# Designed miniproteins, single chains, continued (2), part 35

Each design is a single chain, and the fold is of that chain. pLDDT is the mean over its residues in the fold that is shown.

## One batch from the design tools (miniprotein)

Design m5267
Fold by ESMFold2-Fast:
Structure m5267 (fold): chain A 55 residues (1-55)
Amino acid sequence: SMSQEELEKEKEKIRELVKAGKVDEAQNLIVTLYLQGKISEEQVKELSKLLQEEL
């Protein structure tokens, strides 16, 4: 699992990608982090909610 500091950096990347209209890249980042075992299923839901709230 990644540290809280690393997770916050990934959240900022997601926000920036969504603001830039790169929603597919933001979704791919979440999937990649999960497949690499860096985030839990609960964190996938948290990041997906963040992405939806930024839209």
Scores: mean pLDDT 83

Design m5268
Fold by ESMFold2-Fast:
Structure m5268 (fold): chain A 68 residues (1-68)
Amino acid sequence: SLQQRRQRLLQQQRDQRGRQLYDTARRSLRTVQDSDRLSQLYSSNPDLQTQYNQLKNDSINQARNIFS
């Protein structure tokens, strides 16, 4: 039916958009995880910890912009 075909097309469009957003978000989330781990490893060095926290915040802001 026409109704079923329309629903399938809308679902395909949503799925395709979701896959594209997922791929982009993966990069930002990976950077956040890596920055958080490195910040913990260098917790005794305030300068490095500040730099890694800044990288983490920048990555979080990038991810927020993708989903806004």
Scores: mean pLDDT 73

Design m5269
Fold by ESMFold2-Fast:
Structure m5269 (fold): chain A 65 residues (1-65)
Amino acid sequence: MEEAAKKALENGKELVKKALEEGDKEGLEAVLLSAEAQKKKAEEAGDEVAAKAYAEAVELAKEAL
């Protein structure tokens, strides 16, 4: 489960990077919304590793906006 979550996060980071390079604000907002939802679910499940990973994705998207 953690490994699958890490793979999903890596895909999310790739999407943030691509949206940044293209100047795609809508894509960045979609990634931010998705990452925040996943972070909340991970926190509710007590999965600190996944929560921290999604928090990092949220910060990357916020810095890009």
Scores: mean pLDDT 72

Design m5270
Fold by ESMFold2-Fast:
Parts: C-alpha cells; structure tokens; sequence
Structure m5270 (fold): chain A 62 residues (1-62)
C-alpha cells in the first residue's frame, strides 16, 4: 500500500510537470496511471479524483 501510494504520488508530480508544459495528453495518461495505483493501494477517493482530472485534461487536449 505505502509503496503503491509513493509510486502514484510520483506519477502525479510528473503529470503536473507535463501540464505545466501544456502537454495535456501526457498529463492525462500519468494521472490515469496514478489513479490505478491509488485504487490498488485501497484509496478509491483519490483514484476517482485523478480519473476525473484525467478526463478534463483529455478534453482540453482535443
């Protein structure tokens, strides 16, 4: 759980950096990967929040 959470936090950080560059497609992908790891770690609330954020970024990328 702690290991998965740490990996998810790192992916969120990388997604934030991609968003700062205007790379919304990469940011969305990273947030989806982080969401999956949070769900595996037993944090469905954070997983849902990141999945919703990824959808918003995917819409902006189009």
Amino acid sequence: AAELTAQAEELVRQGEEAKERGDYETAAKLYRQASDLYEQAGNPEMAKALRERAKELEELAK
Scores: mean pLDDT 83

Design m5271
Fold by ESMFold2-Fast:
Structure m5271 (fold): chain A 64 residues (1-64)
Amino acid sequence: METPKEKLLRLIGEILRIIGDIIELERELKKETDPEKKAELEKKLKELEEELEKLLKELRELKI
């Protein structure tokens, strides 16, 4: 059974991981010169941003 504190810490850990992945992808996107590869990186970035939004929503619900 996960306590509210344990759930909060898990969500924070997941959020930090995704933020790290987003930062790395944005850095790769800025260095990429191939338009096709840029499109692939942009798609991955969008997917991570959507996942981050879901986790942030869960985090906000824990603060209510």
Scores: mean pLDDT 80

Design m5272
Fold by ESMFold2-Fast:
Formats: structure tokens, C-alpha cells, sequence
Structure m5272 (fold): chain A 79 residues (1-79)
């Protein structure tokens, strides 16, 4: 079960990275938050969500989307 949840988080992280890299806009920050909250509701462990959020922050920062990077870091700090 843990492996399945980890796989779901990895897929979600890859999708979010793709969205941020293709069109890095402030609107992406809200989508990142909603997706992470949805994964949390599905029972994904906070530790896994935190790693995913930090990876998203790095990807957003590399893409030049500082607003999305900040939102992802804030979510990671809450977890």
C-alpha cells in the first residue's frame, strides 16, 4: 500500500512539474495547492507530500515561476 501511495505522489508530482515548466504563471500556484490538498485527502503521507512539494518548488524556481515555488515551499512547511 505504501508503494502504491508513493507511486501516486510521484505521478502527481510529474504532472505538476510539466504544468509549471510549460506555462509558469501565478495561476499555477493555486493548482499546485489544490492538487497537494487532494492527495492529502486521499491519505498520502505528509512526508511524501512534503517531498513532492519541495520538488515542485525546485521545478517552479528553475522555470522562473517564483510565486508557484513559494506556494509549494509554504505547503511543505505546513506538512
Amino acid sequence: MRDILEGVAAVATAVLKTLILKNPQPEDAEEVRRMIERLRELGVPDEVLREAALELAEAAEAAGNEEAARAAREIAEEL
Scores: mean pLDDT 66

Design m5273
Fold by ESMFold2-Fast:
Structure m5273 (fold): chain A 55 residues (1-55)
Amino acid sequence: MTPEELSRQAERAEAAGDHRTAAKLLREAARRMREEGAPQEWVDLMEREADELEA
């Protein structure tokens, strides 16, 4: 599953009110982006969004 697909699933979970699941999906996307050599700035953005959903 691509980071983009994980991000889309996170958006759907958030729309359904499941912020915890959305946060988990965003962290998974960030982890995969880092493994693929994506810029750290993008990884940090995904992780920050996940933290905000859990706050």
Scores: mean pLDDT 79

Design m5274
Fold by ESMFold2-Fast:
Structure m5274 (fold): chain A 71 residues (1-71)
Amino acid sequence: NLELAKELFEKGKEYFEKGDYEKAIHLYQLALELAPNDEELNKEIYENLGKAYEKLGDYELAKEYYEKAKK
């Protein structure tokens, strides 16, 4: 469900802005599960997963997601 995936992605960004990076990551992952074939949305989600992991100090996971976002 693409519409629900977009809603979860927006909610994840709200939690990221509040500093709740763990909640943001959870919502981003749910959005990916609901719309795995939407290339444009997945690139945006991967970029935001990279940012969230970077904020948590997980630089290896952040790098992996940034690389996924480039493709």
Scores: mean pLDDT 86

Design m5275
Fold by ESMFold2-Fast:
Structure m5275 (fold): chain A 70 residues (1-70)
Amino acid sequence: SAAEAIELARRALELVREGREEEAVELLKQVQKMNEPAAAPEVERTGVLARILGMERVVEAAVEASKALK
């Protein structure tokens, strides 16, 4: 569901804030598989924070998820 995908993307953002890069990547991959376009803004926000923190793997996962979501 859109709501569930948004919640997972927000959880990924919190994991990024906590420095839990590997777990954030896994949640972003799950959001990508859910194919819910409504989650794209939260995925973009996660990617922006990851860039600021230098978390390249999260940045890559967020970019790929954003491309997959319409």
Scores: mean pLDDT 85

Design m5276
Fold by ESMFold2-Fast:
Parts: C-alpha cells; sequence; structure tokens
Structure m5276 (fold): chain A 81 residues (1-81)
C-alpha cells in the first residue's frame, strides 16, 4: 500500500540520517522498493546509474540517495491521502 511504502522509505531515510546504516545499505534497500513499482522506473534507473557511475564521488552518491528517498517519500505520502 502507499502507506506501507511511505513508512518503509521514511525508516530508511531516518536510519541513514542517524548514521545507523551506510549510504550503500540505504541505496540497496531503496532499490528493492523502487524495483516493485512500475511508476518508479525513472527513479530506479537514475539511482542505479548513479550507484554504478565511477566518476561520481561518495558525497555525490549520498546526495542522490537522499534526494531519491525524499522524492519517493513525498510521492507516497501524497498517494496515502
Amino acid sequence: SPEEIAKEVREIRDKLLAGEISVDEAAEKLLEILSKEPELQKARDGLEAALNDPSLSEEEKRIIVEITLQEVLELYEEKAK
């Protein structure tokens, strides 16, 4: 459900911001969620491309993961209304 997806994404975001999980772990968990939803294909493809881009720094990858988490959370919070 949209409510369950929003909760899962929020938990990943909160753990990442608290330093409880790594950027790589947050990205892997997020990709699992994105892979289940056809409407998130563009977000999934963008995140996969960023994670596999050797020209991007760890800081740039962190920012992309954080932005993707925020965008997906906002989308599913809106759907849950």
Scores: mean pLDDT 84

Design m5277
Fold by ESMFold2-Fast:
Structure m5277 (fold): chain A 55 residues (1-55)
Amino acid sequence: ALPTPATYQPPPAPPADWSLDEIAERNRRIAELVREKGLSPKQAAAEIDAEDAKK
């Protein structure tokens, strides 16, 4: 493996304190939005977070 010369933006990771059940439910919602709206997983995750905040 080689170190990247520029700033590397890693993919978002779930919080370490979440249960497997919560992670699985979030991933399922992400997959549903990706399939339904054709969004990237990152965009779907942001949309879910916004929806949960609006609730």
Scores: mean pLDDT 68

Design m5278
Fold by ESMFold2-Fast:
Parts: sequence; structure tokens; C-alpha cells
Structure m5278 (fold): chain A 90 residues (1-90)
Amino acid sequence: SATVEEMEELIKKVEEALKNKDYEKALEYMRKIVELANKDPVTSEKEKRDMERALERAEEALKKGDEKAFELAARQLITLAEARILKAKR
């Protein structure tokens, strides 16, 4: 589906931004992942909360200049998004 393809492209963009240490750009794509998941009726309330918490952790890490904490939060969000894609492909 278009939603799955869009989420896969956003995950690739987050990973590329992380590789380039462009944390502001990575955060922008992470926000788009969360927005896309929130619009998908198959995303559970628990999945929405887990994704929003990962995004909040990334935002806090960026404000503090904590690159390691930012990358950890970004990887957590990617894992949640990948699990959501797998569920949608069933």
C-alpha cells in the first residue's frame, strides 16, 4: 500500500540523516513517521504511545546535544515503524 511505501521511504531517510549526523533532518523525518502511523487505523493506541515516547526522547536528546541518546531513540522509533510495516504486509 502507499502508506507502507511512504513509511519505508521515511525510515530510509531517517537512517541516511543519522549516517550524516544531520539530527535536525532525522527528527523531521521521525515526526513524519509518527504522523503517518497516527493516521493509520491499524496502529494501536499502545503503538502510538510507544512511537510518541521515542520521538519525545529524541527531541529531548537533541535539545541536550546528546548524540548517543538521540541515535538510541531514533533506532527505537525505526524498530517500532518496521514492526508496523510487517503487520501491514500480513
Scores: mean pLDDT 85

Design m5279
Fold by ESMFold2-Fast:
Structure m5279 (fold): chain A 94 residues (1-94)
Amino acid sequence: SAPIADIRGALEAAVELAQKAAEDKYGKVKSANLTRARVRVTETPQGYLIEVDAEVEVETEDGKKLKARVRVRALSNADGSITILEAEVELEEL
């Protein structure tokens, strides 16, 4: 398995992507909470490929509630940094 820190980095990136997408469309975010995640880790010659399928509940400062579905494909580097290879965010108003 990949180190826990690498998985956490990918999950944190997913939450940040959800927050940014929500802020870009709806305005300032009050909270972003990871509610569900599926994580697949594959060892490659380049490092760990981490694939995340996550749901994030986002609330804006003006009280809108959103569900973000975030898909991230990331490479974990030897220095513990995460390189985002692909990211998709889908927003749904609740």
Scores: mean pLDDT 83

Design m5280
Fold by ESMFold2-Fast:
Structure m5280 (fold): chain A 68 residues (1-68)
Amino acid sequence: DAKEYLEKGKELAKEGRYEEAVEYYKKAIELDPNYAEAWENLGRALLRLGRREEGGQYLIKAENLKAA
């Protein structure tokens, strides 16, 4: 379930385990590519890791999905 992967990623992010959180957010997106919250959390986690350009792109993707 995409939501279960998102929730696991969010718990890992709360623990500061951002690389692992990114992997779970990617799994959520693989199951549901229109899951705006998963794209948003992926972008935020990547910004925490200093991967600013990639993180920004995924935040834009999340906004586009919310606007659709």
Scores: mean pLDDT 87

Design m5281
Fold by ESMFold2-Fast:
Structure m5281 (fold): chain A 94 residues (1-94)
Amino acid sequence: EERLLEILAELERRIRAAAEPLVAEAVAAGANTPEAVEDILREALRRVGVPEEAIELILEAYRIVSEDILNEENQARALELLRKAAEIIAEARA
């Protein structure tokens, strides 16, 4: 449990650092589409070494929430996907 939270905190910091220059480049290029946001997230996750299986779960959660952010069932589904992704990341580091 504590190891999982430490892993998530470290990954959050690394993802933020990896995403920052990608966001700046996309903004400078005028790329303000949902596709550009997904591409930035995928690239940032890949750069910090998140397993591809976990990346796909995170992106699916993002798509579900972005389609209807106020839908409670969609929020629950997205959280379940994120939980599975976190477990994969923790297992990969064990």
Scores: mean pLDDT 72

Design m5282
Fold by ESMFold2-Fast:
Structure m5282 (fold): chain A 72 residues (1-72)
Amino acid sequence: IADTLARLAEEHGLTEVAERLRQLSEKYKGDDKKLAEGLAEVGNELARRGHDTLAGIAYIASGILKADIENK
């Protein structure tokens, strides 16, 4: 999920955002709650910069991880 979003960000020239997403995936490996929080923060940053579609994808990814936590 985070790696897929990172690839999409990189394809749109957002190399810094892609690197941050890969770092979040590595740093919070096995910690879905912190990964979900990090994805929401990246979504907020993307929305502020006018990348609404990528922001939406980040928010959806965050929501999916939060739902997975509730089912554990």
Scores: mean pLDDT 75

Design m5283
Fold by ESMFold2-Fast:
Structure m5283 (fold): chain A 56 residues (1-56)
Amino acid sequence: MKIERLKKAAEEVLKDPKNEQAVAEFARISKELGLEFPDAKNPVEAAKKALEYIEK
């Protein structure tokens, strides 16, 4: 499922926020799902918001 891919990408960003490939993959999947994180200041915050959204 696309949600499982988003979760995996978010976890990779949290593991290494400087991993450009993980950040790019997370951004790509978020865009495909129509998700935006306007209050996120950096990729880590966006990844945390995505995981909260998936759990709800």
Scores: mean pLDDT 76

Design m5284
Fold by ESMFold2-Fast:
Structure m5284 (fold): chain A 80 residues (1-80)
Amino acid sequence: SISKDVRDAANVLMIVSGLKEITKENIEDALKMYNVSKERLIKGLKELTFEDFKKLFPSDTSTSEEEFEALRKKLLELLE
């Protein structure tokens, strides 16, 4: 089963994937929207796999594995 931390991380990643630019401010807005702490988001992002992401968003066909990994890495860099 997919944990809450992983599900919340996937939701944040999906939101930021639709943005032209990813900033600390945009991430903070997403954290507030999903009521997730920065620490829990970092944990979820580290545990989140592309397979889990596809299971949570089965209708999303636009995000490749390479794009997913690039977004996950960028989010972790901005959070840490």
Scores: mean pLDDT 81

Design m5285
Fold by ESMFold2-Fast:
Structure m5285 (fold): chain A 67 residues (1-67)
Amino acid sequence: DEASKRALAQITAARAVANGMPEETIRKTLINSGVSKEEADELIALAKENKDNPEGLIKEAIAKAMA
């Protein structure tokens, strides 16, 4: 399910950025989990913008996956 893959990728990016993982490591992880390079860059940017509140992104991703 594409929505579930996207949600998991968003959660992964949010946690990885909050944990201070290097951007290139996060990108590689997301691509290996099945998202495109463009999607990975988008999710990393979103996670960096919300690094002070990663739980917000996680809750949003879960809500979208359950819709």
Scores: mean pLDDT 80

Design m5286
Fold by ESMFold2-Fast:
Structure m5286 (fold): chain A 57 residues (1-57)
Amino acid sequence: LEEEIREARRRLEEEEKRYQEALADPNASVSRIAAEALRKIGAEIDLELLERKKEAS
C-alpha cells in the first residue's frame, strides 16, 4: 500500500528522466512523443529544450 505508492512515485520519476532525455533526442518525432508522455505523467516539460532542438533540424 504505502510502499506501493512510493514505488509508483519512483517509477514515474525514472520515466520522467527518460522522457526528459528523449526530449533532447535528435529525432523530432521521438521528442514529440516524449513531451506527450511527460504531460500524461504531469511533469514539467522543458519547452526551451524542445524549441532549440527543433531549430537544429
Scores: mean pLDDT 66

Design m5287
Fold by ESMFold2-Fast:
Structure m5287 (fold): chain A 81 residues (1-81)
Amino acid sequence: MELLKRAEELIKEAEELLRKGDKEKAGEKAVEAARLATQLSKEPTKAIGLLLRAIGYQLDGDAEKAIEAARELVELAKKHL
């Protein structure tokens, strides 16, 4: 429960940073959220795939897509709780 709440808070922070134009920090926060959500997932193969997608988008400088991937991973973790 606490880790899930922290992951959702990190996504909110990433969205705030993206709104302010800080794409680099937004991508970092999105990947941090994705890493936490991966630990909570009951589907490790799917979770790892989404985590790699978030990391890939962050490395490409696409913070918006990194946030989308992290959000999808958080939703995956929530479905199996």
Scores: mean pLDDT 83

Design m5288
Fold by ESMFold2-Fast:
Structure m5288 (fold): chain A 59 residues (1-59)
Amino acid sequence: DKAKKNAVKEIKKNIKEDIEKASKDIPGEEAIEGAKNVINVLAEELGLSKEEVEEILKA
């Protein structure tokens, strides 16, 4: 599923960049927790497996 793979890669990249950017203004733990919540919602909408979600979080 090319569309899902592209969406996952883009989400992973954007979330990582947003966490680094936000961590300068917001405590890193709070920014990371927010990103994890967004990933969980998007994972349900995209039908991602648990393994795919873990891969995004580890990146």
Scores: mean pLDDT 66

Design m5289
Fold by ESMFold2-Fast:
Structure m5289 (fold): chain A 57 residues (1-57)
Amino acid sequence: DIAELARKGGGSDAQVAAVVEAAKAGDKERLNRALAGIAAHGGDSEMAQAIARAAGA
């Protein structure tokens, strides 16, 4: 579940919601931006990449 991975990556509730919304919309640019926000705050780019893969990208 992409929301679970975003939370484990240190995403805030707002960042998790942004990731879920982007994934539902199929908007890869919006999804990548939301993941970059989590990675920038938490410093976990590997987790951000894992979330992107889980989103079917």
Scores: mean pLDDT 70

Design m5290
Fold by ESMFold2-Fast:
Structure m5290 (fold): chain A 78 residues (1-78)
Amino acid sequence: SEEVDRARGYALAGKLYQALRDGNWEEAEKYLDEILAASPVARRAALTALENMAKQDPDPEVREKLREAVERIRAALA
């Protein structure tokens, strides 16, 4: 269902965000790959969550990594 796919997108975005906050770039890339391989509904949900995180996070390095992830996910939705 779209609701289940959306929930998965939000969950993967949260895991990616936590990995970036922890400085675990390898784990972050793993979750990004899972988002890119997910359904379009899950990718759009993850995109929304990551865009909000990129606006709100106080760490400029984390914000930059989030923007990079957002651009890669956006490209996968084209």
Scores: mean pLDDT 87

Design m5291
Fold by ESMFold2-Fast:
Structure m5291 (fold): chain A 77 residues (1-77)
Amino acid sequence: MELNERIGALVAEMMRAAGASEERKLLANRLASAILAGDVEAAVRAVRELGRLGGMSEEETERFIAEAAELAREAAA
């Protein structure tokens, strides 16, 4: 899949898991921007914030962190 499609899929999955509120939508936009910028730290931070607000488990949060970090590294390459 194209990188942009994979970013969109990750954001959509996290919004379904965390719930679609205005605050979570803003964090999802920040996550997408961080991934596109290749900023692994910012991407990880956005996932942790979304997970906390959405009440996601630590296991779910770590899974999304791994995927977001991978996408950010691909964008940086």
Scores: mean pLDDT 79

Design m5292
Fold by ESMFold2-Fast:
Structure m5292 (fold): chain A 82 residues (1-82)
Amino acid sequence: MKEEAIEALKKAKEVAEKELTGPYRQAVLDMLDMAIEALKAGDYDRAITYLEGAIQLARDHGADSLVEALEEALKAVRKVKE
C-alpha cells in the first residue's frame, strides 16, 4: 500500500540522517524526498529509479543498515506498483 511505502521511505531517511554525513547524506535525503513525491504523484517507476540511485550510493559508502532500510522501501514501492 502507498502508506506503507511512504513509511518505509521515512524510516530510510532517519537511517540516512544517522549514518551518513556531509554531501552524501544530503544526496540520499534529496533522492528519498524525490521518491516520496513521485509516489504521491503515482509515478512508481520514477520512485523506483530514485530508490535504486540511493541504494547504489549507500552501497558505495558501506552504509549496510541504510542499504537494508532502502531495500525494504524499494520492496514496498514494487508491491504498490503490482
Scores: mean pLDDT 83

Design m5293
Fold by ESMFold2-Fast:
Structure m5293 (fold): chain A 73 residues (1-73)
Amino acid sequence: KEKIVKEVVEYAKKNGYDIEEAAKYLAHLLMQSGVNLEEAKKLADEFKKKVEELVKEGVEKEEAIKKAAEEVL
């Protein structure tokens, strides 16, 4: 779990904190870890929603991505 969170955050940094791309990358990492496609898509959608919620609440994008990934996983 911790490794996936770290990889998602680092990927987001390289892509200018593109939330859609971060969510796609999270789904990819989950599938590589044995999560099926439907569950990986569901978790990635929950991740996007949580990131958007945290950013709206004033959390910085990097921290929002980290917290959302930790909560979803």
Scores: mean pLDDT 81

Design m5294
Fold by ESMFold2-Fast:
Structure m5294 (fold): chain A 55 residues (1-55)
Amino acid sequence: MEEELEGLKRRIDELIAALKEAGVDVTVPEFTSVEEAERVYGELADKLAEVLRKK
């Protein structure tokens, strides 16, 4: 896997883990491109920020 996509996957996995720790159930679709991964990352990051602000 390209380093760019691999790095984004790691960050997405970290966001998913953080959301699950916060009690949020998240289903993330599979992605195969950097563009798709960036979109998924942004959506999850926004969701995590919102959840953390409320705690």
Scores: mean pLDDT 74

Design m5295
Fold by ESMFold2-Fast:
Structure m5295 (fold): chain A 61 residues (1-61)
Amino acid sequence: MEEVLAHLKTLPGVSDEEAEAAARRLEEAIRNKDEAAALQVLSRYPLPEHVVRRVAEALAA
């Protein structure tokens, strides 16, 4: 999650508070194996391919 949070904070127009909220939502989605909730975060925020792949791997585990 640290990597996701770091990348979210680099996005133009994303505040630290918004980045933290998005990272928390993604973490909760992974914990619950909620692919739809995870996809909502990933579709709203453009993250690097390697970060998206790590999220997909966490959802599959």
Scores: mean pLDDT 78

Design m5296
Fold by ESMFold2-Fast:
Structure m5296 (fold): chain A 68 residues (1-68)
Amino acid sequence: SHLDKLLESAKKLIDQLYNDHKDKLSKEQLRELIEAAIDWMLSNSDLSEEEKEELRKELTEYVEKLLA
């Protein structure tokens, strides 16, 4: 689906931000950076509120696993 493609693209972006900054930033700073990027992406997306909440939930779970 369209959402699945956006989700996979967002996960790749999150992976890239993590890998580029994990040796330079604390886990707290990485979380803040990634969450800010997610917020900015969702705020500028032409998605329904329901679709935004679905993506936010999935991406938040992904970030928590990544930073565990």
Scores: mean pLDDT 83

Design m5297
Fold by ESMFold2-Fast:
Structure m5297 (fold): chain A 57 residues (1-57)
Amino acid sequence: MPRLTPAQFQAMLDALAYVKSNDLSDEEKRALVLEILRAAGLDDELAERQAEAVMRG
């Protein structure tokens, strides 16, 4: 998303790296990605959209 702050963009990259490096289920990965994005200050709708994008690759 072109509206992401540098901190939010970094959180998305960290979430991508985390998903790729962990042997977690898709549900667990999605939950953790959502937590990371919410911690970075994304609203629930935007966090869900970004988490879905991260999970799809």
Scores: mean pLDDT 71

Design m5298
Fold by ESMFold2-Fast:
Structure m5298 (fold): chain A 68 residues (1-68)
Amino acid sequence: GAAGFAAAVAASLAYQLVRPLAEELGLEPEVRAEAVDDTTGRGVARVGDVTIEVTLTLEEALELLRQS
């Protein structure tokens, strides 16, 4: 669904943002994707004491992918 797609895009972005730090610390990032509402998804990536959270609507997720 729309929320699941937005959550997957958000989680992918959160992971990309935390990956360099995860590699430096020698830790595996923890990544979660969740629906916030029917059209909004959230992705969270954590490594050590650092948490990156991204929230995207379906429209924002589609726009991000089209611009990439």
Scores: mean pLDDT 84

Design m5299
Fold by ESMFold2-Fast:
Structure m5299 (fold): chain A 68 residues (1-68)
Amino acid sequence: MEEKLEELEEKIEKAKELMKTNPEEAKKLLLEVETEIGVLEIEAAVTKDYKLLEKLRELLEKVRKVEE
């Protein structure tokens, strides 16, 4: 799971870079990340993994910052 969270964070950073040169590609990446986070939130809620839910919320906040 830690590895998957790291991948999501890397995608967010890549989208942030892309916002300056290819905002359409950046928005597609952010949508993918939001979708993946949504799936993981359902999984975390079912398994009662509140630590994972907290980390996922932090990632969503980072996505929101990039989108503005």
Scores: mean pLDDT 80

Design m5300
Fold by ESMFold2-Fast:
Structure m5300 (fold): chain A 65 residues (1-65)
Amino acid sequence: LAGYTATVVEDYVGKEPDELTLKKGDRVEILGVDPDDPSKVWARSLKTGKEGIIPASVLDDVEPG
């Protein structure tokens, strides 16, 4: 999972600074998954450089990096 990239398929607005705000078409680097909730991933936006939590459901096209 870490070292993979994915494309955002749906806009997501983070509620906290540690959550990512993403737009459809943005690219993210997958840093890990929440071990307590695999529906959530810890990712870095390649557009902004911000790291945070996002729902895995807004990601598609996961590629090895």
Scores: mean pLDDT 73

Design m5301
Fold by ESMFold2-Fast:
Structure m5301 (fold): chain A 74 residues (1-74)
Amino acid sequence: MKSAEEKLDEIELRTAFEILEAVAAGASRAELDAILARGKAELRETAREHNVPEEVLERRLAGLDRGYAQIVAA
């Protein structure tokens, strides 16, 4: 079975991939924001389910926000 860390990594990678694919497809900013929001919600729920420390969750959420900002700035 996948560890909690592996599940969080998978959610981050899947969310980043979905955002990149949506950008390539010409998605609106609102659609991109919705994909990010869903990914963040999945991270929070998975962290809660597996008792991940708040510090780790906050770092992962910040990383996802930073990645998103870089993608939409390009």
Scores: mean pLDDT 83

Design m5302
Fold by ESMFold2-Fast:
Structure m5302 (fold): chain A 100 residues (1-100)
Amino acid sequence: DINELIDEIIEEVKKKDYLTPEQVEALRSLLEKIYELTDNPEIKKRINALLEQIKDKTRLSSEEAVRILRAIKNIVNQLTDEQKEALRPAIEELLEVVKK
């Protein structure tokens, strides 16, 4: 279910040359929410590395964004079902923003 949403986001991003500032901010918000939600220090470390990749960026190439989204998909699959459902609104918001 959540995996299908992330796959749809990846396919929408692949149609673009780059993400806009609004789309980068939605991606950053999702990463920050995963960071706050998890107590796993290895997941926090991975999320911090992804946040550092997009730090102060107003624009991301679609290739870079797809790599980050694939990393997010991998991380999300390590979360509990309750944590996945807590992320659903942020993932749905990212999908809506990237469709623009």
Scores: mean pLDDT 87

Design m5303
Fold by ESMFold2-Fast:
Structure m5303 (fold): chain A 79 residues (1-79)
Amino acid sequence: KKEILEETKKHLERVYEQARAAGDKEAYARTLLQLGKIYLEMGDYEKALKYFEEALKVSTDPVLIREAQKLLEEAKKKL
């Protein structure tokens, strides 16, 4: 289970770098949100918080912003 999450994390980290290099803020913000969810599932709440905070800084999508804020609060409660 954690092995699959670790592989997915590495894949998303590569997608994150590609989206950032291409200037695709929409894909970049979505990738940050997905990485945060993976860290949350792995129990790494501190890293989950960092990714959700970064997604909030770069996103202009109200739906993504609301989801990231909700997940950020959930991660804080787990600490």
Scores: mean pLDDT 77

Design m5304
Fold by ESMFold2-Fast:
Structure m5304 (fold): chain A 55 residues (1-55)
Amino acid sequence: AVGELARRVAERGKAIIASEGTLDADGNLTLTPQARAELKALGDELIDAVEAERA
């Protein structure tokens, strides 16, 4: 179900941000290009699943 996928995507996204994200002195989060690409892929996967379920 999309809800289970959304939860897994959220968990993976959180893990990627925790491992690849850096907080600067101003509280700004900086992601590596690799982390940004992985988060984009996860988002695209979720969007595709939502579209497939609605079709």
Scores: mean pLDDT 74

Design m5305
Fold by ESMFold2-Fast:
Structure m5305 (fold): chain A 62 residues (1-62)
Amino acid sequence: MHMEKLLEEKRKKEARDSIKGWFETTGKSADEMKEEIKKLLDAGRLSQEQADDLLDEIDEME
């Protein structure tokens, strides 16, 4: 079993749950969410990989 695959699946699940909760509680648009992710990436609070996972999840939703 590849450990990196399990970590990838876990990160995608966490990203999906976070985005779903964000839309349910704030009502913000996908564009606003993408902008927030970019700001967190620029501030060093997210890795490029984490930011890519979150952006992909938003794109998959709409």
Scores: mean pLDDT 71

